# Designed miniproteins, single chains, continued (3): the designs that were tried, part 61

Each design is a single chain, and the fold is of that chain. pLDDT is the mean over its residues in the fold that is shown.

## One batch from the design tools (miniprotein)

Design m10110
Fold by ESMFold2-Fast:
Structure m10110 (fold): chain A 90 residues (1-90)
Amino acid sequence: MAELEAITEAAVARLEGEMELIEKELASLESEEEKRELLEKAIAALRETRAALEAARAAATDPAERAMLDRLIAAVDEAIARLEERLASL
């Protein structure tokens, strides 16, 4: 449990940090085309991460592990939705 909790917390913190970096990079870009490209690449990377987490959850037999993977998937889904909203607002 402790190891999975630590990994989950570290992964969520990394995701939050990456989202902050994306926001800062987005603010520094001059053109809407460059912003769109950054957002599309970030969304694609997060969707790949989500697929990997879903595969891990499908293989998990421990309910506690499934619960932690569900939290990670939810965090990634929220990040994807947020970036898609940013893309739509360009």
Scores: mean pLDDT 82

Design m10111
Fold by ESMFold2-Fast:
Structure m10111 (fold): chain A 74 residues (1-74)
Amino acid sequence: SPQQQQVQQTLQQIAQLLGQANDAIAAGDRDKARALLDQIRGLVDQLKAQTTDPQVLAIADGVDAWVDAMLAEI
């Protein structure tokens, strides 16, 4: 369905940004890391609005927890 395609696209975007955020954190680029973490948070909010799938929601919650932990460190 178009809804399932949107969920897949959002998950792919989150995965790409997670990689970029990890790279920015490793480089000590705090401003870039914060911007990427904010983008990830927005995509997680979109993902939660797109689905009621418990497995996808568990992934979303895990990403939110990771973002919160990273923002506390930088």
Scores: mean pLDDT 88

Design m10112
Fold by ESMFold2-Fast:
Structure m10112 (fold): chain A 83 residues (1-83)
Amino acid sequence: APAPLTEEQIAKLEELRPDAEKLRELIETSPSPKEFAEKLYELADAPHPELDEKEAEEVLEQARRVLEGFERLLEEARRRREE
């Protein structure tokens, strides 16, 4: 069985919720994978390499997987706070 989330882990997830929402907006509002990658690197305050279209698509796909995993953890955290 997956290990239950601790209260400290739940608090950290709650702190990251705004960042996850921003990531979701970037995914939804970006017209291309390249524009998504550029905005993602700007959000991280990091210089972005010149990515080809396939590399940019891979970054977008990785971001989608990270977001899905995070949303799953937030839902589990929400359920565990129900008492």
Scores: mean pLDDT 72

Design m10113
Fold by ESMFold2-Fast:
Structure m10113 (fold): chain A 88 residues (1-88)
Amino acid sequence: SEYNQLVKNHVQKLAKNNQLSEIADDLKKFLTEGGPDKETKIAVINGIAEGATNENVNIILPILLEVSKSEDEEIKNAALDAIKKIAE
């Protein structure tokens, strides 16, 4: 819980500082790979959504669109909710 909040806050800060391009491929890989890190993946998705700006949306949106194809319903829904929030 505390770890996932720190992960979310760190990713949000990277996004707001326009540093997501440096880790975009690593984020996309992490979020689309299978494994036991579901809660951490959701924290990362939420951090990306909360750090979204007009300057970084071109980097964020392709990542979230790929994650929205997930076979895991919770990860898929987190990505879809993030896309909706960015579009508002």
Scores: mean pLDDT 82

Design m10114
Fold by ESMFold2-Fast:
Structure m10114 (fold): chain A 89 residues (1-89)
Amino acid sequence: SPVDPALVDLLRNSGSWSEEEFVAAVVALAERRLGRPLSPKYRAQLEEVARELYKKWKENPSEEVVREAELRVGTILGLERIERAVESL
């Protein structure tokens, strides 16, 4: 899938935010993409991923961190969509 420009913008601007502000912004973006709140399980996973990405970007901003963010955030959103669809059956 193509790069989510909003996620890339959050990473690139992460230096202007605290870790907790960045985590909250990533969760808010994910919930906007889903059109609903994340389950507690996937919210917790996404918050942990966001903290790791914040630290990695601060240490060394790179295209590899952008690719990791896309894959990890995309995977969590995909799993949330699948589990919610199954729960609705």
Scores: mean pLDDT 84

Design m10115
Fold by ESMFold2-Fast:
Structure m10115 (fold): chain A 94 residues (1-94)
Amino acid sequence: SADEEKLLKLVKDIYKDIKKLVEKAKKAIKEGKIDEAKKLYFEAEVKLGMLYIYLGVAKLLYKKGKVSKETLEEIEKIVEEADKLVEELKKALE
């Protein structure tokens, strides 16, 4: 459905933003710009929080028959990958 396609696109766009933030933060760490890296990490954490909210929405819509199992599984996979990237960045800032 059009609503399902919009939800998946939104989730993919947020995931793309997280990947860019993590890449920039890792570069900032290599350059000794730790305050910049921490700011980028915080922005990635906020975006990850948004992904978890949309995962909750996807699960609710799936129960209502408005989202396919395939779309829900794709969103779950995106959230898991985003979580791993942000956790790796957190460990790099220790």
Scores: mean pLDDT 91

Design m10116
Fold by ESMFold2-Fast:
Structure m10116 (fold): chain A 87 residues (1-87)
Amino acid sequence: MPSLRELLDAAVARARALGASDEQLDQFTSIVLGTLHELQRLGASREEMAAVVEALVDRFVAEGFDMAAVQAFARERLLELRARREA
């Protein structure tokens, strides 16, 4: 079964192929891992975590590898899930 690490590694490979630098990829990986740890703490499923990783990669590419934009997007996803769990 594909692990969350394998999914992350595939996402990093895709971003690299689209022109991200090693420094941008390192920062992106840190944001994704931190987000996945928080999602897991909130009881997110494997499918929910995979969807968030895919959305983070799409945002990373769409924003021209802007780390601040990706970090803000990740925070928004975590707040939405938290609100849903509290409802």
Scores: mean pLDDT 79

Design m10117
Fold by ESMFold2-Fast:
Structure m10117 (fold): chain A 69 residues (1-69)
Amino acid sequence: GPMFPHIPREDLEKVREAIEERGGVLPREEIEELVKRLNLPRTVASALRLLTDEETGEVTLEAFERGVL
């Protein structure tokens, strides 16, 4: 998708599962720690930060899926 060029599907699935485990949202402050814990490229953290909702400060599962497709 447009936000995650050249990121393997398996790595995007790990992010999706982590968001689902958190009830469908990922707080902006947890992004860097999650990406580091999953041993993913820093570009994933940058893309997730761009997908954060400006009112809540969270990445929703819906916003993430839109970024992947």
Scores: mean pLDDT 82

Design m10118
Fold by ESMFold2-Fast:
Structure m10118 (fold): chain A 100 residues (1-100)
Amino acid sequence: SAEEKLAAFLAEVEALVRETMRRVAALIEQGDYAGAVAELERAREEIRRLAERMLAELADDPQYVAQVEVYLGIAEAELAELTALVRARAVPEEDLRRMR
């Protein structure tokens, strides 16, 4: 069902973000800020690909399409903000601990 597909999509994006945050934190702790930015850019591209697939699968269910679009906007904004902080070398230690 559309509901089950949406739930599976949200779980897949959540797992991808969680794993990306863990890898980014490890790279920052190693001083590899360029690697951390690359991981965030890769995650953003993968989320976009997952989104394109989900939007195509839900094309006939406009109520769920809107939910996907809102969720993607939030995820994209969060990853963009973190990418800016990584580039500035300004990620708070508190945030780094929470990402692991």
Scores: mean pLDDT 84

Design m10119
Fold by ESMFold2-Fast:
Structure m10119 (fold): chain A 76 residues (1-76)
Amino acid sequence: SLLEIPDEKERIEKAIKLLKDKDKLVRQYAGGVLVALNDERAVEPLKELEKDKDPFVAELARETLEMMEKIRKHRE
């Protein structure tokens, strides 16, 4: 969609930031939210997080992208 939904975009941005949280449960929750939203606008920010210096953050970003991709393929 070319129309931005401000609340949804902000939710995605907040979830991306929470993937870098110090608390593992907060990070896992953020990943789950991104998978549930399955919004293409999260794809590029997640690809950038795959390059993060924290290997746990980078791995979670990869796993989140892979899960989003699998859900898209199974809903076709």
Scores: mean pLDDT 76

Design m10120
Fold by ESMFold2-Fast:
Structure m10120 (fold): chain A 88 residues (1-88)
Amino acid sequence: MRVPLTPEQAARLAELEKRYDELSVKADKVIEELRKQGKTEEAQRLANKDVAARILLVAARSGYGDVDGTIAGLEEALKDLEEEIKKA
């Protein structure tokens, strides 16, 4: 059964969800530009990082298992996504 998120977890997750939404829009634009340049491998790598962050966001929102660990994983995934966007 889902356990309710603590107020701290809910607040942190809302912040990370907003950050993901902003980075995902940015990533989509960069992926399109990379594909136009024939950089298919780089585009796929960035797309994979976006998907990984989204999976962790959905998992954290579910409230199952180690929510704090999932939130930490999401923070790391968002940092990796932001760094990949900056490198493109």
Scores: mean pLDDT 82

Design m10121
Fold by ESMFold2-Fast:
Structure m10121 (fold): chain A 63 residues (1-63)
Amino acid sequence: SLVEELRRELVEAFRDLKEGKITPEEGAQRAIDIMRRLREEAGLTPEEVQQVLDEAIAEADKA
């Protein structure tokens, strides 16, 4: 689904940031773009977007 694809992109963005592959500014921009797409394309509420963000951060922290 689109939501799972965008969640996966968020996980990869946070992992790239953690590994120093991208700058904090680039990481923030990727996260903002993905969260915007979750709201505008997938039709998620702000609360649902926050849930996806929290899940992606937790998954990225697993290494």
Scores: mean pLDDT 84

Design m10122
Fold by ESMFold2-Fast:
Structure m10122 (fold): chain A 85 residues (1-85)
Amino acid sequence: MPEGEEAAKKAIEAAKKGDSREAANYIGVAAAMGDFSSAEKAGIEATKLGADSELIAESIISGGMVSGSYGEGEEVAKKVLEAGK
């Protein structure tokens, strides 16, 4: 299974509970694992569920730094911020 998929699933559960910090942490874990596809899908969905899009974007950028994928992290963070408008 994709390495970040389980983290993304936990992020959506946290967002449904109204826990933006926990949702952002799990999305950041998916990004840190290099699974930017799962991070993007979970980040957009969590934002639509009312999670803090800025906090999620910050966690994706931090995860991208950990995985060494700065450009992918920045691109996904931008998409999450657009979903929060």
Scores: mean pLDDT 84

Design m10123
Fold by ESMFold2-Fast:
Structure m10123 (fold): chain A 119 residues (1-119)
Amino acid sequence: MNGMRIIFEGIKTIREMRKRKDEIIKDMDDVRSSPKTPDNSTRLRNLDDLLSKLDTAITLSRRAVDVGLRAVKNDVSISQELADRAAELFKKLAEGDLSVIPEVEALVDEIEREVERQE
């Protein structure tokens, strides 16, 4: 079932993103405990930007889980093409490729529309 695949891939991605977020938070704490230098200020800004992207990835993955759960509950189908694209993009996010976030957002929007059309 494609809805179950999307739920599984989304949960897996949330888990990996939360793990990465914890690592970034620890790195930020280490930098904040270090002397205040221009280099450390730049590092903090870069880590904060990464943290924001990870939060976006978690939010999108949660939306994918929620729409997958809704599809399963309402016995509505998600196309194989959308499920395959979801698996590919969530795998890239889980591997740390945050450049795919806009593609993930567009895909989640497509999946949400497909499920809503059948409700």
Scores: mean pLDDT 86

Design m10124
Fold by ESMFold2-Fast:
Structure m10124 (fold): chain A 86 residues (1-86)
Amino acid sequence: SAEAKLAEALARLRAHAEAHKAKSEEERKEIERKIEVAELVARAALALEAGRLEEALEYLRRAAELLGLDEETIREMEEELRRAAA
């Protein structure tokens, strides 16, 4: 049910994005990237609820890379999540 709810929420978000009149191709790519980040973060949250810390960290790492965060920031985020889960 959580996966189905995520799929429905993402479908609605994509429908709103398609209805949005992007001012440029750059804006469209930025919106698409933000939707991908949102999906990855949501999947990370579902993995955490299931007790799958390593899977959650993989999703968050990919989201952080898409956001252009540096490796040091990504390491700090991973360490903080591991501490919070312990």
Scores: mean pLDDT 80

Design m10125
Fold by ESMFold2-Fast:
Structure m10125 (fold): chain A 82 residues (1-82)
Amino acid sequence: SPLIDELEEVKKRIPTLTKEQLLAVMEQLKARIESEYPEDKEALNLLDEGIEKMRSAKTEEEARKIAQEVLDKLIELFKKKS
């Protein structure tokens, strides 16, 4: 799945990205999922909650941990639908 491949690639990049860069990437992923899978409310809710939690993060380490958890859940969700 091209989406799963993209999610895995983003996950690999997490340690190299700032909080601001991670937020931008997560917002881009949300826009893509809204376009390609608009009926997938579970995936969109995971991203919305994750983005909000990341904005509240006090450190880059906290934001990276949240991003990783969100991406892991998204990958698992889309693998079940494959």
Scores: mean pLDDT 84

Design m10126
Fold by ESMFold2-Fast:
Structure m10126 (fold): chain A 88 residues (1-88)
Amino acid sequence: GEEEEKQKRFEESKEFYTKLIKKQGKDEDMLDVVLKVEQYIYETSENEVEYQKKNKVLTEILLESENVEDFKKKVLENFPEAKEVLED
């Protein structure tokens, strides 16, 4: 069902971003932020094309970011609606 699909995507995203962060020498604190935003994108995307486009932007922002604060700033510039997901 949709719950199993959502869980599968979350686990795949976690594996992908964990590996990417480690390989690129990024701050491990970025993992929590990227997973929260990716999950928000998955839940709010109307279709696969929108999801893929937004997830590509999120991945590019992660690679361009110097630290967690820079990453959060870039996320909010591209996904201002995700502010409530990052405010905890």
Scores: mean pLDDT 80

Design m10127
Fold by ESMFold2-Fast:
Structure m10127 (fold): chain A 90 residues (1-90)
Amino acid sequence: SEDVEELVEMIKGFAEHLEELYDKLSKEELKELVEEKFERLIEWLKTKNLPEHAELVEKAKERLVELIEKGASIEELKKVFDELIEEIKK
């Protein structure tokens, strides 16, 4: 659907933005950025009546926050985005 294609593009945009800011922000600021961006995406998915996709996005958010807290590399964070996109396309 067009909404799913738009969702994938938004997630790719968030991944690019996070990569750009990774070396510029603290761990706390990176976690806040992820939480804010993903919460807005979850609210958008609720307006589109896509609860299964909202759940996938919420789980990815939780995993990204955990990885950032552990000091994961940008490559590890990008893998979470790639996995989320693959799950959404199924």
Scores: mean pLDDT 86

Design m10128
Fold by ESMFold2-Fast:
Structure m10128 (fold): chain A 66 residues (1-66)
Amino acid sequence: SEELLDKAVEHSLKSSELMEAGDFEGMEEHRRKEEELIRQLAKETGQPVQDVADLVDDRIRAEHPR
């Protein structure tokens, strides 16, 4: 669902924020949650895990363009 995708994006962004702040333990916890949400979404949608990971990246690029 969109909610799971949004949560995965939140954890990815929080992980990046914590990495920049030097909180590598917090970063790793949020990365694990992101990976778990991606796996759950892949299972629910029948999509490959990599395709779901790409959707997370696409959402981040759309909301936080470089």
Scores: mean pLDDT 82

Design m10129
Fold by ESMFold2-Fast:
Structure m10129 (fold): chain A 57 residues (1-57)
Amino acid sequence: MDKQKEELYRETVRLALERGLAEGARIAANRGLERGMSVEEVSEVVARAVAEAQRIL
């Protein structure tokens, strides 16, 4: 996985834990898109990171 996807993954997990799963995912998805990632890339990374945050909670 490239550095941009890895950064978004870690950021999404953190935001989901701090802000809640739904709000964290929304903020992270917007950031990924702003950085020029595709909708497919953002959706995959955010979904995987939210699942990880759910396992931690």
Scores: mean pLDDT 82

Design m10130
Fold by ESMFold2-Fast:
Structure m10130 (fold): chain A 91 residues (1-91)
Amino acid sequence: MKEASSLTAANITAVGVGVEAEIVGKEEAARLAKEAAEKHKEVSELSANTLEAAYAALKSVEEGEKKAKELEKMGDTSGAKAVRNIIKIVK
């Protein structure tokens, strides 16, 4: 079951990853997003999915868009929006 607190934390983290990509570069931000996703897998699969989508968006806009659509299908509209914001930043 998804929890609002987990979705909010994932959204904040995903937005932060986008900002970090502008400061330290896309590759470094992608690495940090991947590490965060692995940590979140131990506490929340929903948050981990959002962070994995953020990592994908930093590597490939098309793959990130695909992951954002998957999050929408799962009912994680907020997570999908955060990932789409990352795509917009890294375009």
Scores: mean pLDDT 62

Design m10131
Fold by ESMFold2-Fast:
Order: sequence, then C-alpha cells, then structure tokens
Structure m10131 (fold): chain A 110 residues (1-110)
Amino acid sequence: SHMELERKIILEVLDAMEAHPNAEPVLALPDPSKFPNYREIVPEPVSLQTIREKVESGEIRSIEEFLELLEKMLENYRKLFPEDDGVLADAEELYEFAKELLEKAKKEAS
C-alpha cells in the first residue's frame, strides 16, 4: 500500500540518518544535567530516537509528517545552540542529507 511504502522510505532514511557521522548530537534528547532549562528553551523536544518511536507507534504515517518533525528538530537545535556554528552546521547537513534521500525515494516510487 502507499502508506506501507512511505513507512518503509521513512525507516530507511531514519536508519541512514542514525548512521551519519553528524547524527550523534541529535540521536537522543540532551542530558538534563547539561541543559537544566532545556524545556524552557525547547517546549517540544525532538530527536531521531523520538521520531523513530513516533514512526513505530503509527503517530507518523507520511513523509510530510516526517519532514515536519525533522524541521522542528533543526529549529530546536537553532534555539539551543545559536552561537555554536559547528553543532548547528552538522545538524543542517544531516537535514539536507535526509531531504536528498527522500527526494530520490520519491522519484523511484513514481
């Protein structure tokens, strides 16, 4: 089915993102001991782990919903690390990598 195809694409892209060299800072939510005001800065946390959990639970069903969460994850990191160009650049590169894989998968499915 179309939804099964989108789910397969999302999981394949997510697997590739988790294996990417720039993935480490976004794999899991930050340690609360290092970011005591995390929830004040980022009211809606997103990591690759939380995205995977939402895909596996069926909360995310489409590539569009997946992209919205990736964009939210990137925006959250811009808020947390506005002066850390290295961490932000790595997160932006990972996002562009994911977008390229999704574009290729869409072309192959058409």
Scores: mean pLDDT 80

Design m10132
Fold by ESMFold2-Fast:
Structure m10132 (fold): chain A 63 residues (1-63)
Amino acid sequence: MISDEELDREVKVALVLIWYGIGKANKDYESTIKYLEELKKKYEQEGFTDAVKAANEAIKELK
């Protein structure tokens, strides 16, 4: 059984990947990078390390 904390962490990673996918499909790289950087700051403050790592990788791929 997945814990609420584990589910919350996975949801945060999924949200990063969804926004990355939308931005890549629409070729809206600048707006997507800006949004992912804001999400990264929020998740970093909340301690969601896996989501922060996913956001860093997504930003790097869009640059």
Scores: mean pLDDT 80

Design m10133
Fold by ESMFold2-Fast:
Structure m10133 (fold): chain A 70 residues (1-70)
Amino acid sequence: MAEAAARVDALVAEAGRRAAEGDTEGMRRALEEATEVAVEAARAAGLEDEVEAVRERGRGLAEALAEWAA
């Protein structure tokens, strides 16, 4: 869990950096990878009820950053 959380945080930070650089493709890729890492960690931990919430949060974050970058 802690290692997966650190990886997600690093990927979200990378997405923010890429968004600031105008690299919307890199931002989207990093956010998608962060969401996949979080979903797999939730499944591995037996948090099946959280999987859908994690995916939804990932989509919301990607949309928020895209709107902020616009």
Scores: mean pLDDT 73

Design m10134
Fold by ESMFold2-Fast:
Structure m10134 (fold): chain A 74 residues (1-74)
Amino acid sequence: MLSPLEQEAREQLELATRIMIQDIKNGEKISLEEAEKALENLKELLQKEYPEVPESFLDEVVEEQLRRIKEVLE
């Protein structure tokens, strides 16, 4: 069971991923490295906002979202 803070952090990372995927589908040239950097920056902000959320949880969510972006990039 996810805590409310873990759920909020996941939703923020998933929203950022959806926006990036939509931008890629609209013809924007976003590299996997740029996407990784964007998600890592958001992870740092979320860790500061929700210090009770484990970094390992955020890392797992970031890896899941990067896999989704990689599939869209081919």
Scores: mean pLDDT 83

Design m10135
Fold by ESMFold2-Fast:
Structure m10135 (fold): chain A 75 residues (1-75)
Amino acid sequence: MDKEKAFERVKRNLDRKAEEAKRIVREGTPEQGQQALEDFRAYAEGAVGAADGLSKEYGEEMRKLAEEKLAEIEA
């Protein structure tokens, strides 16, 4: 129960951070877009680490989600 709720919280925060990064990449300067992408990558590594702390399976799932979100931001 607690691990599932913790995972969903990390996932929700990752989704919000991805939305913010997408907006900055789309609407900001090239420099702001590059910084937003780098900030998202750093945040995603923390999210993967937090999920991995819950279980290896959650860590793998979060890594996959982070890669999918990164691809969406770069598109």
Scores: mean pLDDT 84

Design m10136
Fold by ESMFold2-Fast:
Structure m10136 (fold): chain A 67 residues (1-67)
Amino acid sequence: AIITSLQAQLDQIKQEAKDVQDPAVLRLLAAAQQELDLLQSNPDFEVARTLAFIGDIEDIRLLLAKL
């Protein structure tokens, strides 16, 4: 299922960022979790929410690569 796949991606990035205390990374992790929670509770706008989640994960990966 798409939600299960997205949760696995978020869990992976959280593990990669576990020792990172950068406020921008922490805010993006919170935003990604919020979008995932919204996808689980309201399937309306699934495409837009999924794209927002993917964007947040990509931004986190870019920030982690520069830290």
Scores: mean pLDDT 77

Design m10137
Fold by ESMFold2-Fast:
Structure m10137 (fold): chain A 61 residues (1-61)
Amino acid sequence: GIHTIKDPVETAKILYQAFKNKQSAIEFINKEYNEALADGGDAATLRQQRETAIKYLESLP
């Protein structure tokens, strides 16, 4: 789950390779982020990691 991610860009790369689709990878990241927030994860850290991962995916064609 996203609550254990140390490298948001590497996580985004893995998800993009798994899904072969940018939107599916973004949706998965958003779902994991929401679950981590519900589990009491640090909101500021999770938001920064989510933003970094999504920006990477949005940079792809």
Scores: mean pLDDT 77

Design m10138
Fold by ESMFold2-Fast:
Order: structure tokens, then sequence, then C-alpha cells
Structure m10138 (fold): chain A 86 residues (1-86)
């Protein structure tokens, strides 16, 4: 099966360059792959939604765990690292 799409390779390169999903969409459209870009953006948005939801659940779980088992310093450090990643 041939699974090489010009838009896919372009999106991978744009991601490595640190472009946002919106910038990737705009650039893909400008190079003439709007139909493929829309399809891949929908798939990426679904994956991003699941990832973000899992990330929030994990953060909430860890926060509650640290609060229940007691380690205020670890909780504060965890929140600081999360904020620095954003």
Amino acid sequence: HMREWPAEEFMEAAREAGLSMEEVAELARRVGHEDIALQMLAEMAEKARNFEERREIAREYLRRWLEEHGDEEALREFEREVEELE
C-alpha cells in the first residue's frame, strides 16, 4: 500500500519546526493540499483531544494522590513543572 502523501511529509516537517496546528493547516492549504489537510487536521484534532483529556485526568489524579498521601512540596513542584511546560 502506498501511504505517502505530500501533505503528511509537509506536516511532519512543520511539526518538527515547531509550528502550531493552525499554522500547519494554513501552510498545507497554501501548497494546494486543502482536502488532505482538512482530513488530517480532523484526525489530529481527535488525537489531540484524547491526549489533552488524558493529560488533564492524569494531572487531576496525581494532584489528588499527592494531596491524600501528603507531600505538599512534591505537589508544588509538580504544578510548577506543569506550568513551565505550558
Scores: mean pLDDT 56

Design m10139
Fold by ESMFold2-Fast:
Structure m10139 (fold): chain A 65 residues (1-65)
Amino acid sequence: SKLTIVKIDEETYDLYIDGKFIATINKEQAEFLLSLVGKTISIEGKEYYIESKEKIDEKTWVLTT
């Protein structure tokens, strides 16, 4: 699966999982998610192991799970 984090502004980010919108999150939450390479996280009752991250443009990060 792919977790996509899109920066809207300095405090606002959108989270997608496999192209589905999940939530709008703040900067602290986005930075936490981007720190999780090699960790497991639970989102909406499903577990994701974060294998890698890639910054694809100035405002977009993709976490591979």
Scores: mean pLDDT 88

Design m10140
Fold by ESMFold2-Fast:
Structure m10140 (fold): chain A 71 residues (1-71)
Amino acid sequence: MAELDARAAALDALRRAEPEALDVGAAMRASEEAGLAALEESSARLEAAAAERAPERQAIGAEAAARRAAL
């Protein structure tokens, strides 16, 4: 058989298999989306915990300013 005919047949077979691949791909995508959402949520919680330290630093700065004003 001609090489090009073999390639065309292989591509046609892949296109016909595409619906099955799309079903598997959709399931994998949903799993990846769920995993990414969980990671993003965990990252947001860690960032929120880190942000809690910023108000403490601001409070210390305000106290230092008040003490300077008392001098």
Scores: mean pLDDT 66

Design m10141
Fold by ESMFold2-Fast:
Structure m10141 (fold): chain A 94 residues (1-94)
Amino acid sequence: EEELKEIEEKIDVLRKHLEKAIKYYNQLGSEKVKEYIDKLRQDLARAFELYEEAKKDPENREEIIKQLRDYLDSVLKKANEFDKEIEKEYEKAK
């Protein structure tokens, strides 16, 4: 349950990255940002699928949570890097 809460927290952070990316897309109309939004949506869908699987399968829960944690950490690292890149471009454009 503690590990599931950690996963929920990471999914929430990823959702915030998606909301920020949508805001940038609405302001800039950038195809690069749109591609990133599509990727974040796919990453969130996969994370939710694995999260539900972990909740339903106690026998394999630890393995699924470990896989999901590694996946989310990788995705969040890339999201953080992309946010920094886009914010720099946005600031320089104004």
Scores: mean pLDDT 81

Design m10142
Fold by ESMFold2-Fast:
Structure m10142 (fold): chain A 82 residues (1-82)
Amino acid sequence: SRAEIVEETEREALAEADRAGVSEEAKERLRRMFEEILRAGAEPEVAVRRAVELMHWADDAGDLTFRDLVARTLERLFGRLA
């Protein structure tokens, strides 16, 4: 199901964030992104929009590591949901 794809991708992204030493604030925002995607029915266009919003937050925070992690996560989500 789409929900299972989103949950699997969230688990992978959070594990990658832990290995990369990403902040607790960034991880909480990542979890909220996935919650919003699931709440909206896990449509590919929603995943793109929410991930791009989170990438903009990361850019504003100067967190290039997290920005790149979100970008890779978006590529995985879009490829799996489309």
Scores: mean pLDDT 86

Design m10143
Fold by ESMFold2-Fast:
Structure m10143 (fold): chain A 79 residues (1-79)
Amino acid sequence: MLSAEELAAHEARAEAWLRALARSHGGSLDALPREVLEALLKWALEEEAYRTALAIAQVLGDAAGREAIARIHERRPEL
């Protein structure tokens, strides 16, 4: 379990990385192939980077994305 400080730092790094990736693809995650978004969602969930996982799941917009959002809200109801 990460401390609150470690979790905040981890989330900030994941969000910064995701923003840089989006910027390299015209400023939007929507430009990424579906397979890449699915792999990134799996990675973010495994790393417990729930804010990053939520952003990716929202972009996916499919059944798998909605299921991921439900699981994220179960772990982090405030998101």
Scores: mean pLDDT 74

Design m10144
Fold by ESMFold2-Fast:
Structure m10144 (fold): chain A 83 residues (1-83)
Amino acid sequence: SMEGYDEERAKKAAELLALSTQAPEGRRAALEAGGYLLLIASGYVASESKGTIKVGPGWAEITLPDGKVITATNEGELTVTVE
């Protein structure tokens, strides 16, 4: 299972990815890169995990391999659900 430290990094990754969707072009790439780098640092391994990453206008959702779902919005809202 993911440790609490990994969950904190994944939460920050979701927040950055959500912010990137509505950011100006010059900031979008930096926020998106920061989000994905932080997700990798959390121990997320997309090729081996059953996790998913979904991004839409003003939001991002990360499903972790342990079944936790993290949803963030560009308005600073964050939720964590255990499936």
Scores: mean pLDDT 72

